# Ledger of designs, part 65: designed miniproteins, single chains, continued (3)

Each design is a single chain, and the fold is of that chain. pLDDT is the mean over its residues in the fold that is shown.

## One batch from the design tools (miniprotein)

Design m10392
Fold by ESMFold2-Fast:
Structure m10392 (fold): chain A 100 residues (1-100)
Amino acid sequence: SAKDKAVEEIEELLKKYGEKMMEAIEAEDFEKLLEIVKQLGEELVKIAKEHGLEDVAKKIEELFEKTLKELEEAKTPDEAKKILAKFNAELLELLDELRS
C-alpha cells in the first residue's frame, strides 16, 4: 500500500541520516547537526506528501519544528542525544500508527 511504501522509504532515510547526525554530535558541530535534521525533516515531509499522506506530513512537520527548536538550545552532545532520542521515539510511534 501507499502507507507501507512510505514507511519503508522513511525507515531507510532514518538509517542514513542517523549516521550523519551521530557524526555531527561526536564532532560537536551543532550547526551541521541542525542542517542535517532540517534536511531529514524536509525529505520525510516530501515522502509523506508524494504518497498522499497529508495528515502524516503535517504531524512530521510539527514534530521537526519542535525538535529543531529544542536542538537550537542544546549546549552539549548529551543534551543533543537526549533530544534526538525523544524525537526518534515519537517518530517511530507515528510510523507504527501508519502500519495499523
Scores: mean pLDDT 83

Design m10393
Fold by ESMFold2-Fast:
Structure m10393 (fold): chain A 59 residues (1-59)
Amino acid sequence: SLIDQLEEAVKAGDREKAIALLKEMGLSEEEAKRVVDSGKKWWAVEAGARLRRVAAELD
């Protein structure tokens, strides 16, 4: 799954791949960069999933 791939990218320290996977989850490139740069790296998986759901449910 995209979440599993994102967790592997985060564990590897692959910022570029983590950003690309977050974009596939429905985040913009700038949103993905903020999640990777400011958030907890290992929490990027859960943050990505939640942001995708929030983006789908917000007005």
Scores: mean pLDDT 65

Design m10394
Fold by ESMFold2-Fast:
Structure m10394 (fold): chain A 64 residues (1-64)
Amino acid sequence: SKEEAKKKAEEYEKLADQAVENGDYRTAAINYFKAANYYRKAGDVEKADEYLQKATELGQKAAG
């Protein structure tokens, strides 16, 4: 359901936020990407777009 997708998105968002706090930008990027995918499944296009951007930025930061 959309409700289950939203809960899953929030779980991955929390994992990503914790990874950022720990300076683990690679893990943060992966989890924000997962959160974005679940927000999209939940119909929350704005949050999906927001977290996809965060994932991309943190992925670039982790790579160099």
Scores: mean pLDDT 88

Design m10395
Fold by ESMFold2-Fast:
Structure m10395 (fold): chain A 76 residues (1-76)
Amino acid sequence: MDIVTRGYAGDPADVPALIAVLLDDSRPAEERRAAAVALGEIGDPRAIPALRRAAEEDPSPEVRELAAAELRRLEA
């Protein structure tokens, strides 16, 4: 199975740590955006509830928009 992406290969073992970064609103918005992108590129369905929460509740509109886009990718 082709589970390797060019330049954006993520380890599914990192998913819990990336979820923690995404949902930590005390972190800079750029770190939360990076976590949302990484979760979307990994494509692990464990990220779906976290991306939904970020899309609805993150204090940054930019993080909310990005999390919603990554959520749609994972649910497709």
Scores: mean pLDDT 75

Design m10396
Fold by ESMFold2-Fast:
Structure m10396 (fold): chain A 68 residues (1-68)
Amino acid sequence: SAAETLAAVEAYLRSIPDAEVSRVGDRTLRAVYTGPVTSLIGAALTLIGDFPDVEVKIEGNTLTATVR
């Protein structure tokens, strides 16, 4: 379900060192990353690979994940 996917994505994002995670909508999570942007890109690729129902967007140091 969307709620189960959202909870799993939130748990994953909160497991990333140097990530500040917040819920910004009913199906949307935002992570602000304070480490290198290459590590943020790696996290985004992991999300795309492991969560097919999740749309990921990166802007600067910010990753936004939206559950379909």
Scores: mean pLDDT 79

Design m10398
Fold by ESMFold2-Fast:
Structure m10398 (fold): chain A 60 residues (1-60)
Amino acid sequence: SEELAEEAAKLAAELAKEYKDPEEISAKLEEELLPKLKALDVEEAQYVTDKMFAAANEAL
């Protein structure tokens, strides 16, 4: 889950630099990571999501 959280955070930051639109960033993150998030426990999924959100917000 930590590796996925780091991967998600990096992806979020890259998407934020490229698109700068929070809606587009969120949609692309969900498309890429939703299947992986669904394989996680709710606590792990929340941790990954929190890291994604923080990275995207800092990159915007």
Scores: mean pLDDT 74

Design m10399
Fold by ESMFold2-Fast:
Structure m10399 (fold): chain A 80 residues (1-80)
Amino acid sequence: MELLKKKYEEVLKKAEEILKKAKELGLKEIEEEAEKIIKEAEEVMKKFENREITPEEALKKLEELEKRAEELKKELEEKE
């Protein structure tokens, strides 16, 4: 549980930082992608709490979202 919550918080923090910078730079596509990552992370945690997915599945999905956030950050840096 604790490890999963920590990963969720890390994903949210990264996506929120990307979202903030994208808004400052007027990069609407990156802004929309960051918002999608946040929504998907929230959905993963909701499904986990409802016991619709296993802790292993939830962690895997959050790791996938973390990779998406890292790629999105790279795109953001290229447009600076």
Scores: mean pLDDT 83

Design m10400
Fold by ESMFold2-Fast:
Structure m10400 (fold): chain A 65 residues (1-65)
Amino acid sequence: SEEDLALARMYLALGDIFEKQGKVEEALKLYEKALELINSMPDSPEAQRLREEVEKKIEELKKKL
């Protein structure tokens, strides 16, 4: 749903804020929440793009742990 996409984007944006503050574990938890929400949605180009973005951010953060 559009509301789920908006919520996922909010988790992503909040995660980005924590990442910029060096709060890697908190950022990771927010990105994981975004990914879980995206994975619960019907497959769409918008969901696929957002999933790719979130997965990339999770991968980069895990390299710092």
Scores: mean pLDDT 83

Design m10401
Fold by ESMFold2-Fast:
Structure m10401 (fold): chain A 61 residues (1-61)
Amino acid sequence: SERAALEAQLAALEAVRATLEAWLEEARRNGDEERVAVYEAALRGVDEGIASLRAELAALD
């Protein structure tokens, strides 16, 4: 179903978000300012994607 497909995409994106948060914390711990900037930008993109998928799921209700 469309709902199941969107929920699967949301779960996958939330898993990516958790991985990026872990990498960001490691980059911060190492003082790697370039990687911090990259992972912060990636997290913003993932958060936008999650918000979009949640809006699509809400529209199905």
Scores: mean pLDDT 90

Design m10402
Fold by ESMFold2-Fast:
Structure m10402 (fold): chain A 82 residues (1-82)
Amino acid sequence: SEVQEKIEEILKKVEEKLGEKGKKPAELLREALLAQLAGDPEKAEELVKEAIEEAKKLAGEEGEKLVREAAKEIFDIAGNGT
């Protein structure tokens, strides 16, 4: 649950910075993590790319950077937290 709480905090910050429309990139990052944990890294990579493109539409370069950083953090936390 601690790992899940940290991941949800990161996703919540993505939503807060991108506004109401930030739910889509946050959900795509959540789906990417689930795909990675299910042993489908190709699907996880595709979902991360989709999240980046959605964030880029909302906030340009800053949106892309935010989602890339969030993806790195959630995968790092998940990899260390089992």
Scores: mean pLDDT 80

Design m10403
Fold by ESMFold2-Fast:
Structure m10403 (fold): chain A 89 residues (1-89)
Amino acid sequence: STLELINRVIGLVLRAIGLKLDLELAIKRKDLEAARKALEEIKEIEKELEELLKVAPEEIKEFVEKSLEFVKKLAKEAEEKIKKLEEEL
């Protein structure tokens, strides 16, 4: 159902936010392995949102698209922070 799809998208976005926080903590700890793992999981969420966008009803396409854009920004910021940490190590 459309409602189940909305709930799934919300859950994925919330998980991506949590993973970004985990990544920020890993960066502070200089734990490159933990930071890379968090980024990998954010990228899996991005992929799942891309799949959901393909099947989204017209009524919620904009919502799914904006959610995907948000997670893509989180992934890009995460990649930049990991690159900076790699340069410091």
Scores: mean pLDDT 89

Design m10404
Fold by ESMFold2-Fast:
Structure m10404 (fold): chain A 81 residues (1-81)
Amino acid sequence: SMKEELGKQALELLEEAERLVEEAERSTDIEKAKELGKQALEKAKEAVKLAEQVGPFERDQAEGHLEYIKERIEKALKKKE
């Protein structure tokens, strides 16, 4: 169904966001880490937007992932300063 396709796309965007966060965490360049973090947040926000179209439970799960991604980015950037 369309909702199943949107849910799959949201999960794929979250997986891409996590990959970008892992790259940011491994980067020794703080400016590159900031850029990767911004890209990760953008993909996670897109995932939330798609998940909202599936349902409230999917939205809440995606929002939880977005908050976790935000925390990981903030922690990674603070550690590099």
Scores: mean pLDDT 87

Design m10405
Fold by ESMFold2-Fast:
Structure m10405 (fold): chain A 59 residues (1-59)
Amino acid sequence: SEKIKEIVRKYLKSKGASLMEIRRAIEDNLIDYSTIENMYTSGFISKEEYEEAKKELEK
């Protein structure tokens, strides 16, 4: 959970999102398989990080 949140926070920050927008996205549970997949396909995270993030979402 925390690892996924940190990855999403870094991703949104890299896209120019404000701190309020980042917090809202995390709190609104916008962290789903589609979000993680988009981060992987855009090259922001490695294949290993993508697989780890997916496993954390299943818990």
Scores: mean pLDDT 70

Design m10406
Fold by ESMFold2-Fast:
Structure m10406 (fold): chain A 71 residues (1-71)
Amino acid sequence: MEEKYRELGRELDRRGASGAEIKQAASSPEEYQALFDGAVEEGVRALRDAVNYVVDLIEKDPEKAKKLGEE
């Protein structure tokens, strides 16, 4: 689980985005839709679940999302 969140961060970082970009995208309904659509396009159920989980935490409880990434 935690590794999937890090993997999402690496994918965004690879495309020139940082963890801050994930939080920014998650805060906007339009950006959230784009992020979710990207996960679905890759066709990975675990990835889609991880995206939804991270996005939801960032919007509702960013502190919990940070703690998960830190352990």
Scores: mean pLDDT 56

Design m10407
Fold by ESMFold2-Fast:
Structure m10407 (fold): chain A 90 residues (1-90)
Amino acid sequence: SSSGLERLRARLREAEELLARLRALYEASANRTAEAAALLAGLEEAVRRLREAIERFEARKIDARTLLEESEALEARIEELAAGFLAALA
C-alpha cells in the first residue's frame, strides 16, 4: 500500500523540478506572453494541489481512493499545462 504513496511522492518531486525548470525558461525567454504566464501559474497551482492532496492523505483526512482520483487528475493537468507552456514559449 505504501508503493502507491512512494510513486506519488516521486511524481510530486518530478513535477516540482519540472516547474522550477519551466520558471527558469520563462525568465530567460524573449517570448514572455500573458498566455505563457497564465499556463505557468496554472502549473504552479496544479503542483501545489498535488502536494496538498498527498499531505491530506498522510494526515488521514482523505482515503486512498480519493488520493488516487485527485492525483490522477492533477498529474494529467500538470502534463497538459507543461506541454501548453512549452508551445506558448516557442
Scores: mean pLDDT 86

Design m10408
Fold by ESMFold2-Fast:
Structure m10408 (fold): chain A 68 residues (1-68)
Amino acid sequence: MKKKIEEVFNKFDTDGDGTIPVGKVGHALKSLGINPSPLTLQKLIKEVDSDGDGTIDLEEFEEMVSKL
């Protein structure tokens, strides 16, 4: 599981800086076979994006997957 999560994350990390924009999180989750509702996705993003800067790192992405 973790290896697949990392591979998908790296695919959407177009800048190579270890983060992905919140706008791409839903697409990354769909690549893992997970299709959360828009409301669930927004709630999870707000929960893990504590800084509110509109990006999430790999650990935050793994946490979201674990909660779904």
Scores: mean pLDDT 76

Design m10409
Fold by ESMFold2-Fast:
Formats: sequence, C-alpha cells, structure tokens
Structure m10409 (fold): chain A 92 residues (1-92)
Amino acid sequence: EEELLKKLKDVVIDTAEEFIKRAKERGLNDAAEEFQKVLEKAKTAKSLEDIKKVRKEIHEIGDKYPEVIPVSELVASDLLMVAAEVEGWLGD
C-alpha cells in the first residue's frame, strides 16, 4: 500500500512534468502554470487521497487544454488510479 502510493506518486509527477513541457512547447503558458501547481501538490502528497485529488486536477486542466493531453492519455492515467483505489482501499 505504501509502495503503491510511491509508484502512483512517481507516475503523477512524471505525467505533470511531461504536460508542463508540452504546454510550454505549444506556448500555452496558462496550462504550464496550472500543471506546475499540480506538480508541487503531487510532490507533497502523503496519501492515496492526495494523489486522487491531484489526478482530478490534471484531468480538469486536460479538459481545458486537449492540445496538451489527448483524451486517451487522461483515460489511461485515470484507469491506473481506479485500479489503485480498488487494490489499496475500498472507500471510494
């Protein structure tokens, strides 16, 4: 469970860093700023609930900037989080 939290945290951090890079390359400075804030939250996450909140924020930013995040990548990330919730806790 703690090992799962670490793995999910690493995935979310890597995802946010990639999206910041894509946003900057496309000149979408507002998107880059929003992903930067999410990255900082991900780095300080201490629970699976914190990771779930960060994932939701990434999805919301992605919905505003589909040029940065294809829907398929958001769905794949969300599926990983759902799998973690089922395996790590059943309080969803």
Scores: mean pLDDT 71

Design m10410
Fold by ESMFold2-Fast:
Formats: C-alpha cells, sequence, structure tokens
Structure m10410 (fold): chain A 80 residues (1-80)
C-alpha cells in the first residue's frame, strides 16, 4: 500500500538521521539530524493515527532496518 511504502521511507529516515546525529562532532549538524528524525517520527505518528493497524508493520520494519544498518556499520568499521 502507499501508506506502507511511506512508512518504510520515514522509518529509514528516522534511523539514519538518529545515527548520523550520534556520530557527528559538529553541534549544528547534530541539531539538523535530530530535527530530521523528529519530523519523520511525527509523520509516522500521523499515519498511525489514521490507521492504527499499521503499528505492527512499523515495529517490524523499524527492527529490520535498525538491524540492517547496525550490521552495515559494523562491517564498515571492520573493513577500516
Amino acid sequence: SKEKKEIEKLVDEVIRATLEAARSTDPELQEQYRKRAEEAQKKIDELLKKNPSLRPYVQDIATKKLEEEQARRLAERAAA
């Protein structure tokens, strides 16, 4: 569905922005990434307000994408 596709994009944005904020040494960039994560999370919350049955999908995709991103970053550190 269009909603599931939008959720997938927003979850990806939340995860990436949150991790980039955590790794940044620039306070201005940290704030920009934090705001991006907050904006994406608000959009997810609005979609869940319209269709609460999507909540399990949000949880599943968030877990999957977080695990994938963590694995990717571990591989990058091992290769460095």
Scores: mean pLDDT 82

Design m10411
Fold by ESMFold2-Fast:
Structure m10411 (fold): chain A 71 residues (1-71)
Amino acid sequence: AAQEEARKQALVRLSKAAIDGNPEEAKEWAKRALELGASVDELRAVADTARYHGNTKAAEAIEEAIKEWEK
């Protein structure tokens, strides 16, 4: 479905931002993925990937998006 494909694309973009170490894009795509029905656990997995690559600020941006979403 169109929504399911959009969710998948948002997660792909989020993963790229996390690996590239771009905190602004990571936060944007994390928020978009949540809006499209991605789980918090899926986003935490991407944040862990960002940390593995040494991209701590991108991981923090993803966690901030999750925190804002839960408010």
Scores: mean pLDDT 85

Design m10412
Fold by ESMFold2-Fast:
Structure m10412 (fold): chain A 72 residues (1-72)
Amino acid sequence: SLEALIETLEAGLATETDNKQKADVYERLGELYEQLGRHDEASEYFLKAAELYEELGNKERAEEAKKKAEEL
């Protein structure tokens, strides 16, 4: 189920130290919450992904994630 996948990904975040992997997981969680119609949680995760992509110097990915959050 989508809910089981979300639980697995959120548990993985607790032990993840690589900011690139964290950003990718946050973006994936945003997509999954969007599929569930949980737009507030989806937006929060997209914004967290955007912050990490900005820190990593990936402006294009950061702007894409911000746009996804705003479209919710």
Scores: mean pLDDT 87

Design m10413
Fold by ESMFold2-Fast:
Parts: sequence; C-alpha cells; structure tokens
Structure m10413 (fold): chain A 78 residues (1-78)
Amino acid sequence: MQVDSLTAAGLRAFREGNYEEAIKYFERAIELDPSYSRAWANLGEVYDAMGNTDLSNDYYQRSLSLNPDNQRARRGLA
C-alpha cells in the first residue's frame, strides 16, 4: 500500500518532468520493498528519459529478474 503510494507520486513527478523528485520516490519504494519490480522498471524509464541508457538497462534487468512479465522493462530492453 505505502509502496503503491510512493510509486504513484513518483509517476506524477516523472510526468511533470521532475526526474530528480521521481527518482527519490522510486528509491524510497525500493527501500520499502526491493522485490517490487514496478519501481525498478520505473527507475529504468526515468534514467532512459534522461539519456542514461546504461543505468536504465541495469534497472530494467533488475525488474525482469523479479518479474519476467513486466512489459515496461521488456520494452525498455527491446
């Protein structure tokens, strides 16, 4: 529940172009639940939007190791 709230806040910040704030929310979500594959995929998406492809791919791979069916992470690596 709290992880979902942090993820929702992070996605809002990302949509507004506030990448620094989005990263902080997703990092907090991962601290609470490191197995929450969506937060790892969301970090990958933020870093990809910032042009950091190497770091984004690392986060997408972590997301897929937790949930192979995560469509967002799979698309990021394709």
Scores: mean pLDDT 82

Design m10414
Fold by ESMFold2-Fast:
Structure m10414 (fold): chain A 74 residues (1-74)
Amino acid sequence: ETPAFTAQQQASQARGQQVTQILSEFINTHNLSDEERTQMSQVAAQHAPQGPQAVRQGLQQLVQQIQQQRQQLS
């Protein structure tokens, strides 16, 4: 492995860990179903390249949509 490649991989892993922590926080806080957790993971992956803050914002929007959907489908 080249040192430069390893450094880039470490940075990507650190970012991935932050995204994973944010995702876990949202899942635990909102008591999501398996289907909803899958949706959260998809949104987190979509926003991950833009950083942890973008992931947080995307997940907050999705949670609002899920809550509205639950109210309509009850």
Scores: mean pLDDT 72

Design m10415
Fold by ESMFold2-Fast:
Structure m10415 (fold): chain A 78 residues (1-78)
Amino acid sequence: SRVRELVSRFVGLLLRLMAYALEGDEEGALEATERALETLEELSKLDPELAEELLELLIETARKNGLEEVAEKLEAFK
């Protein structure tokens, strides 16, 4: 399923975001976040409710990892 492929990609990017945040790599964290958002935009065409739920997870993950500016930017896509 394309939905399963996109969810798997999103989870991988979410883990990458967390790893970059732990390293203090703000540029890497931002890139992973942007790729995760692109994945959610594609997912929203197939399953908009799931995409919305995963966007909230992305925002919370960014916030918990000290990426407040990234979290604020993501809030605009709700």
Scores: mean pLDDT 86

Design m10416
Fold by ESMFold2-Fast:
Structure m10416 (fold): chain A 83 residues (1-83)
Amino acid sequence: LKKGEAVTLNNLGNVYFSQGKYAEAEECYKKALEIYRAIGDKEGEAVTLNNLGNVYEKQGSPEEALKCYQKALEIKPDFEDAK
């Protein structure tokens, strides 16, 4: 149940991001991130952190984006290749 909620929030964030609604995307990704962390889903956590980094880049916060990307990589070093 909780994993399904996190997936839906992450997907909703992707929709807002595609529409240029970066603040709304950020809120969705942060909520998804909290759920993934609570249930110990490292894959979901890494993907969501990467998405949050993309939001910060679009908002002109490259330092915050870098922190998100670094955390995602620390959790799953090969997350782009791991499926």
Scores: mean pLDDT 81

Design m10417
Fold by ESMFold2-Fast:
Structure m10417 (fold): chain A 88 residues (1-88)
Amino acid sequence: MAPRSNEEVLELLREAVERLREALLKQLEKALKDGKISQEQYEEYVKKLEEEMKEVEKLLENWRKYSTLPQSWGDEAEAMIAKIDALE
């Protein structure tokens, strides 16, 4: 395959992170609906997830400015997206 640009690798990483966030939110919503967690626990977990996502976004923006990203990270992100899709 032709090598991906740094921006293309970043886009794949962002897509993988967003797909993982969506999958985790769906699992939390299902756990709440099934009575496995309380409303308070659901709200706490969502808050923690959103805080972690803010830190990940800062890291990705920092990498955009300072780093040449490995091609393997793009391949790993694409594989993660495919694996998450297969679980739905």
Scores: mean pLDDT 79

Design m10418
Fold by ESMFold2-Fast:
Structure m10418 (fold): chain A 68 residues (1-68)
Amino acid sequence: MEEFLEELRKALEAVPGIDKETADWIVERVKERGLDETVRLLELMAASTDGEQKRAYEEAARVVRELA
């Protein structure tokens, strides 16, 4: 569990446009809501934004989904 969350955080930090604070926030959402609900949240955030931020959230959702 702890090792998994550390791996997830590092993978998210590797996404262009996702900084450490955003990666930590996403990891906390996974802890609180689970993988599937966090993916849905990230996809919703991507749908409500444009440009680089949209692409960053779409990639973050993909990373979380790959670990589900």
Scores: mean pLDDT 80

Design m10419
Fold by ESMFold2-Fast:
Structure m10419 (fold): chain A 80 residues (1-80)
Amino acid sequence: MKTVNAAYGFEAPEEVKVGEPIYIYAPGLADGTEITVTKPDGSTTTVTLKNNEAYYFDNTEEGIYTFSVGDTVLGTVKVV
């Protein structure tokens, strides 16, 4: 996937299966940046970038997972 117009160069899959790791790439964000993950139920958690990347493994519910930094939405991933 190529996301030239995404905030901070954010790249993630458009769709993954339940339990399949979500790979996150954000070259415009510094190492150690915490990305907020909003789950389909509205609860939040964080993943920390290392070398412009992170993996999110806790996608156990079907639905839309929203990735943000502060008030900026980076992107969404659909879990099926």
Scores: mean pLDDT 79

Design m10420
Fold by ESMFold2-Fast:
Structure m10420 (fold): chain A 72 residues (1-72)
Amino acid sequence: EELEADINIALVEIAHGIAKRDVALGRITPEEAIAFIRRVADILLSKTKNPEIQERIREAAEAAIADVRAFA
């Protein structure tokens, strides 16, 4: 359970890092970065039935989106 949660959160964090880097380099817009993070989170949410893991995925995605918005 914790391992599954940790993997899902790590995937959101990887998506966040990629998106933030590409915004910083001028490769994508902040809106495109947010859409990418949201898409990754939606895919992860569709693959788990555990409400606790779903909540952690949503929290991580919301934090990542807020960070991208503030960074840009």
Scores: mean pLDDT 83

Design m10421
Fold by ESMFold2-Fast:
Structure m10421 (fold): chain A 67 residues (1-67)
Amino acid sequence: SPDEIAEEILKKYEGLDPVLVAFELAVELLKAGVSEETIIRVLQEHLGLSEEQARMIVELAKLHLER
């Protein structure tokens, strides 16, 4: 599930800057085929990001994967 992936990524990247963790989590969820709206929810619930911050992270992760 997306929430299980989030828990695994948060554990793996303990001690990193939350923005970097959010970016890695968004990349992995996009690769897993999770919807953008679900990724935004996961970033807000697990990392405390605002909706605007979460949307920005998702867009950056999408751009990264398009290269």
Scores: mean pLDDT 84

Design m10422
Fold by ESMFold2-Fast:
Structure m10422 (fold): chain A 98 residues (1-98)
Amino acid sequence: MLTPEEAAELLRVAAESFRKAADAARQGNKTEAIKHAIAGYIALTGAEFAGADPELVKEVREKLKKGLDAIDQGNYDEAAKTFEEAARLAEEGARRVA
């Protein structure tokens, strides 16, 4: 099993990736926003495997889906805000684990 410390680190990696996705969305860079959102999703899934809180993981995934839907609709400001919310939740989760 992965450790709580590894779960916390993966949640921090997810948070950083979601912040990069938010920055790319604010710049109107759809490709970079999606790239960073996917990187954050991979890190979040790793954190879940490491024992991160399932309810937290579920909330972050819902924010990720909403942000990607906003990108698809061309609503880049909404996408940026939603990715920032995902990043804050992931960072908060990291602080609660270790």
Scores: mean pLDDT 86

Design m10423
Fold by ESMFold2-Fast:
Structure m10423 (fold): chain A 69 residues (1-69)
Amino acid sequence: MFKERLEELERRLEEAAANKDLSKVKEILKESQELLEEARRAGDKEAVERAEKLISAAQNVIKVLEREE
């Protein structure tokens, strides 16, 4: 189900962000975009909204890691 996949991706994103692993964050972003398309095809509006938020979070992590503080 999309909920279980979203929970796994959210956990993986938090771990990759904590480890400053830019390549893993980018991989999670791609998987999240694929899940978003699957959720849209399934008509699961809750999964679509959660996937969009996850994509935004991953994009923000990438921006933070690429920008010098």
Scores: mean pLDDT 83

Design m10424
Fold by ESMFold2-Fast:
Structure m10424 (fold): chain A 68 residues (1-68)
Amino acid sequence: VSEEELDREINLALVEIMVAIAKIDYEKGNYEEAIETLERAIKWAREQGNEDGVKLAEEALKEIKEKS
């Protein structure tokens, strides 16, 4: 496994963790925290060039905003 491949896997996993945290916050009624976490995840994923991570976080943010 190359360093670039490992970095891509780690970057995606971190976005997945942030999405999971945001969903837990949403379920607990912490909507503002959930939205903030997802917005930070999107920004970070864009800075890393992680297109899959951006898409994942944007879909989660859209879902939360539609249900809030």
Scores: mean pLDDT 80

Design m10425
Fold by ESMFold2-Fast:
Structure m10425 (fold): chain A 94 residues (1-94)
Amino acid sequence: EVVELSAEEEKEIEIVRELLEEVEKKLGKSLKDLELKEAAEMLKYMAEKLGEEEAAKLAEEALKLVEKDPELALELLEKAAKEIEKAIKEKAKK
């Protein structure tokens, strides 16, 4: 069940997919606070664009924890990324 709004919406989904791949690459290679913060901000932006409220909340919580608990922040970011990936696939297919 997919709602297609416009050709521009399809392009936005493709851009979000590419950004998600970049974020997953950063999360897999570095646990540095700066890269975790960038990943959290990107995931939050993508989740808000897709209307994925729970993924946006996970990214927001991770952003708060990056400096205090980077391991928990990483877990929340990975969970947010999975929710965003699922949303992209559902919106791109019927």
Scores: mean pLDDT 71

Design m10427
Fold by ESMFold2-Fast:
Structure m10427 (fold): chain A 50 residues (1-50)
Amino acid sequence: SQPNGVKFSDEEQEELRKRILELEEAGDRDSALLHRSVSLSSGADPSKLV
């Protein structure tokens, strides 16, 4: 299926990246992967989610 337009602004993508880092530091790697997958499905660039 074709994704809809951009769902995250640059600021929102940066917030998601920070959240992923927090989850990884807390040992919640599965939750971090879920956030990354959701962001990619929403049209986010993978490099902005690190």
Scores: mean pLDDT 62

Design m10428
Fold by ESMFold2-Fast:
Structure m10428 (fold): chain A 56 residues (1-56)
Amino acid sequence: PIPTIPPIYWSQQQQIDVANTTRRNVVSVRRSQGDFQGARDVERSVNDGIRDIQSS
């Protein structure tokens, strides 16, 4: 797989914006596959990550 751009190159706000966009895209894919539990798990994990970024 192709690696994504390292987070250290992004500002805190850019990291949050990208995380929100990625969450939306991944959740949509999971829901389209009928994996509603996986979609919820992704939303929770991303929300936790955003909180950690904001608290740092």
Scores: mean pLDDT 73

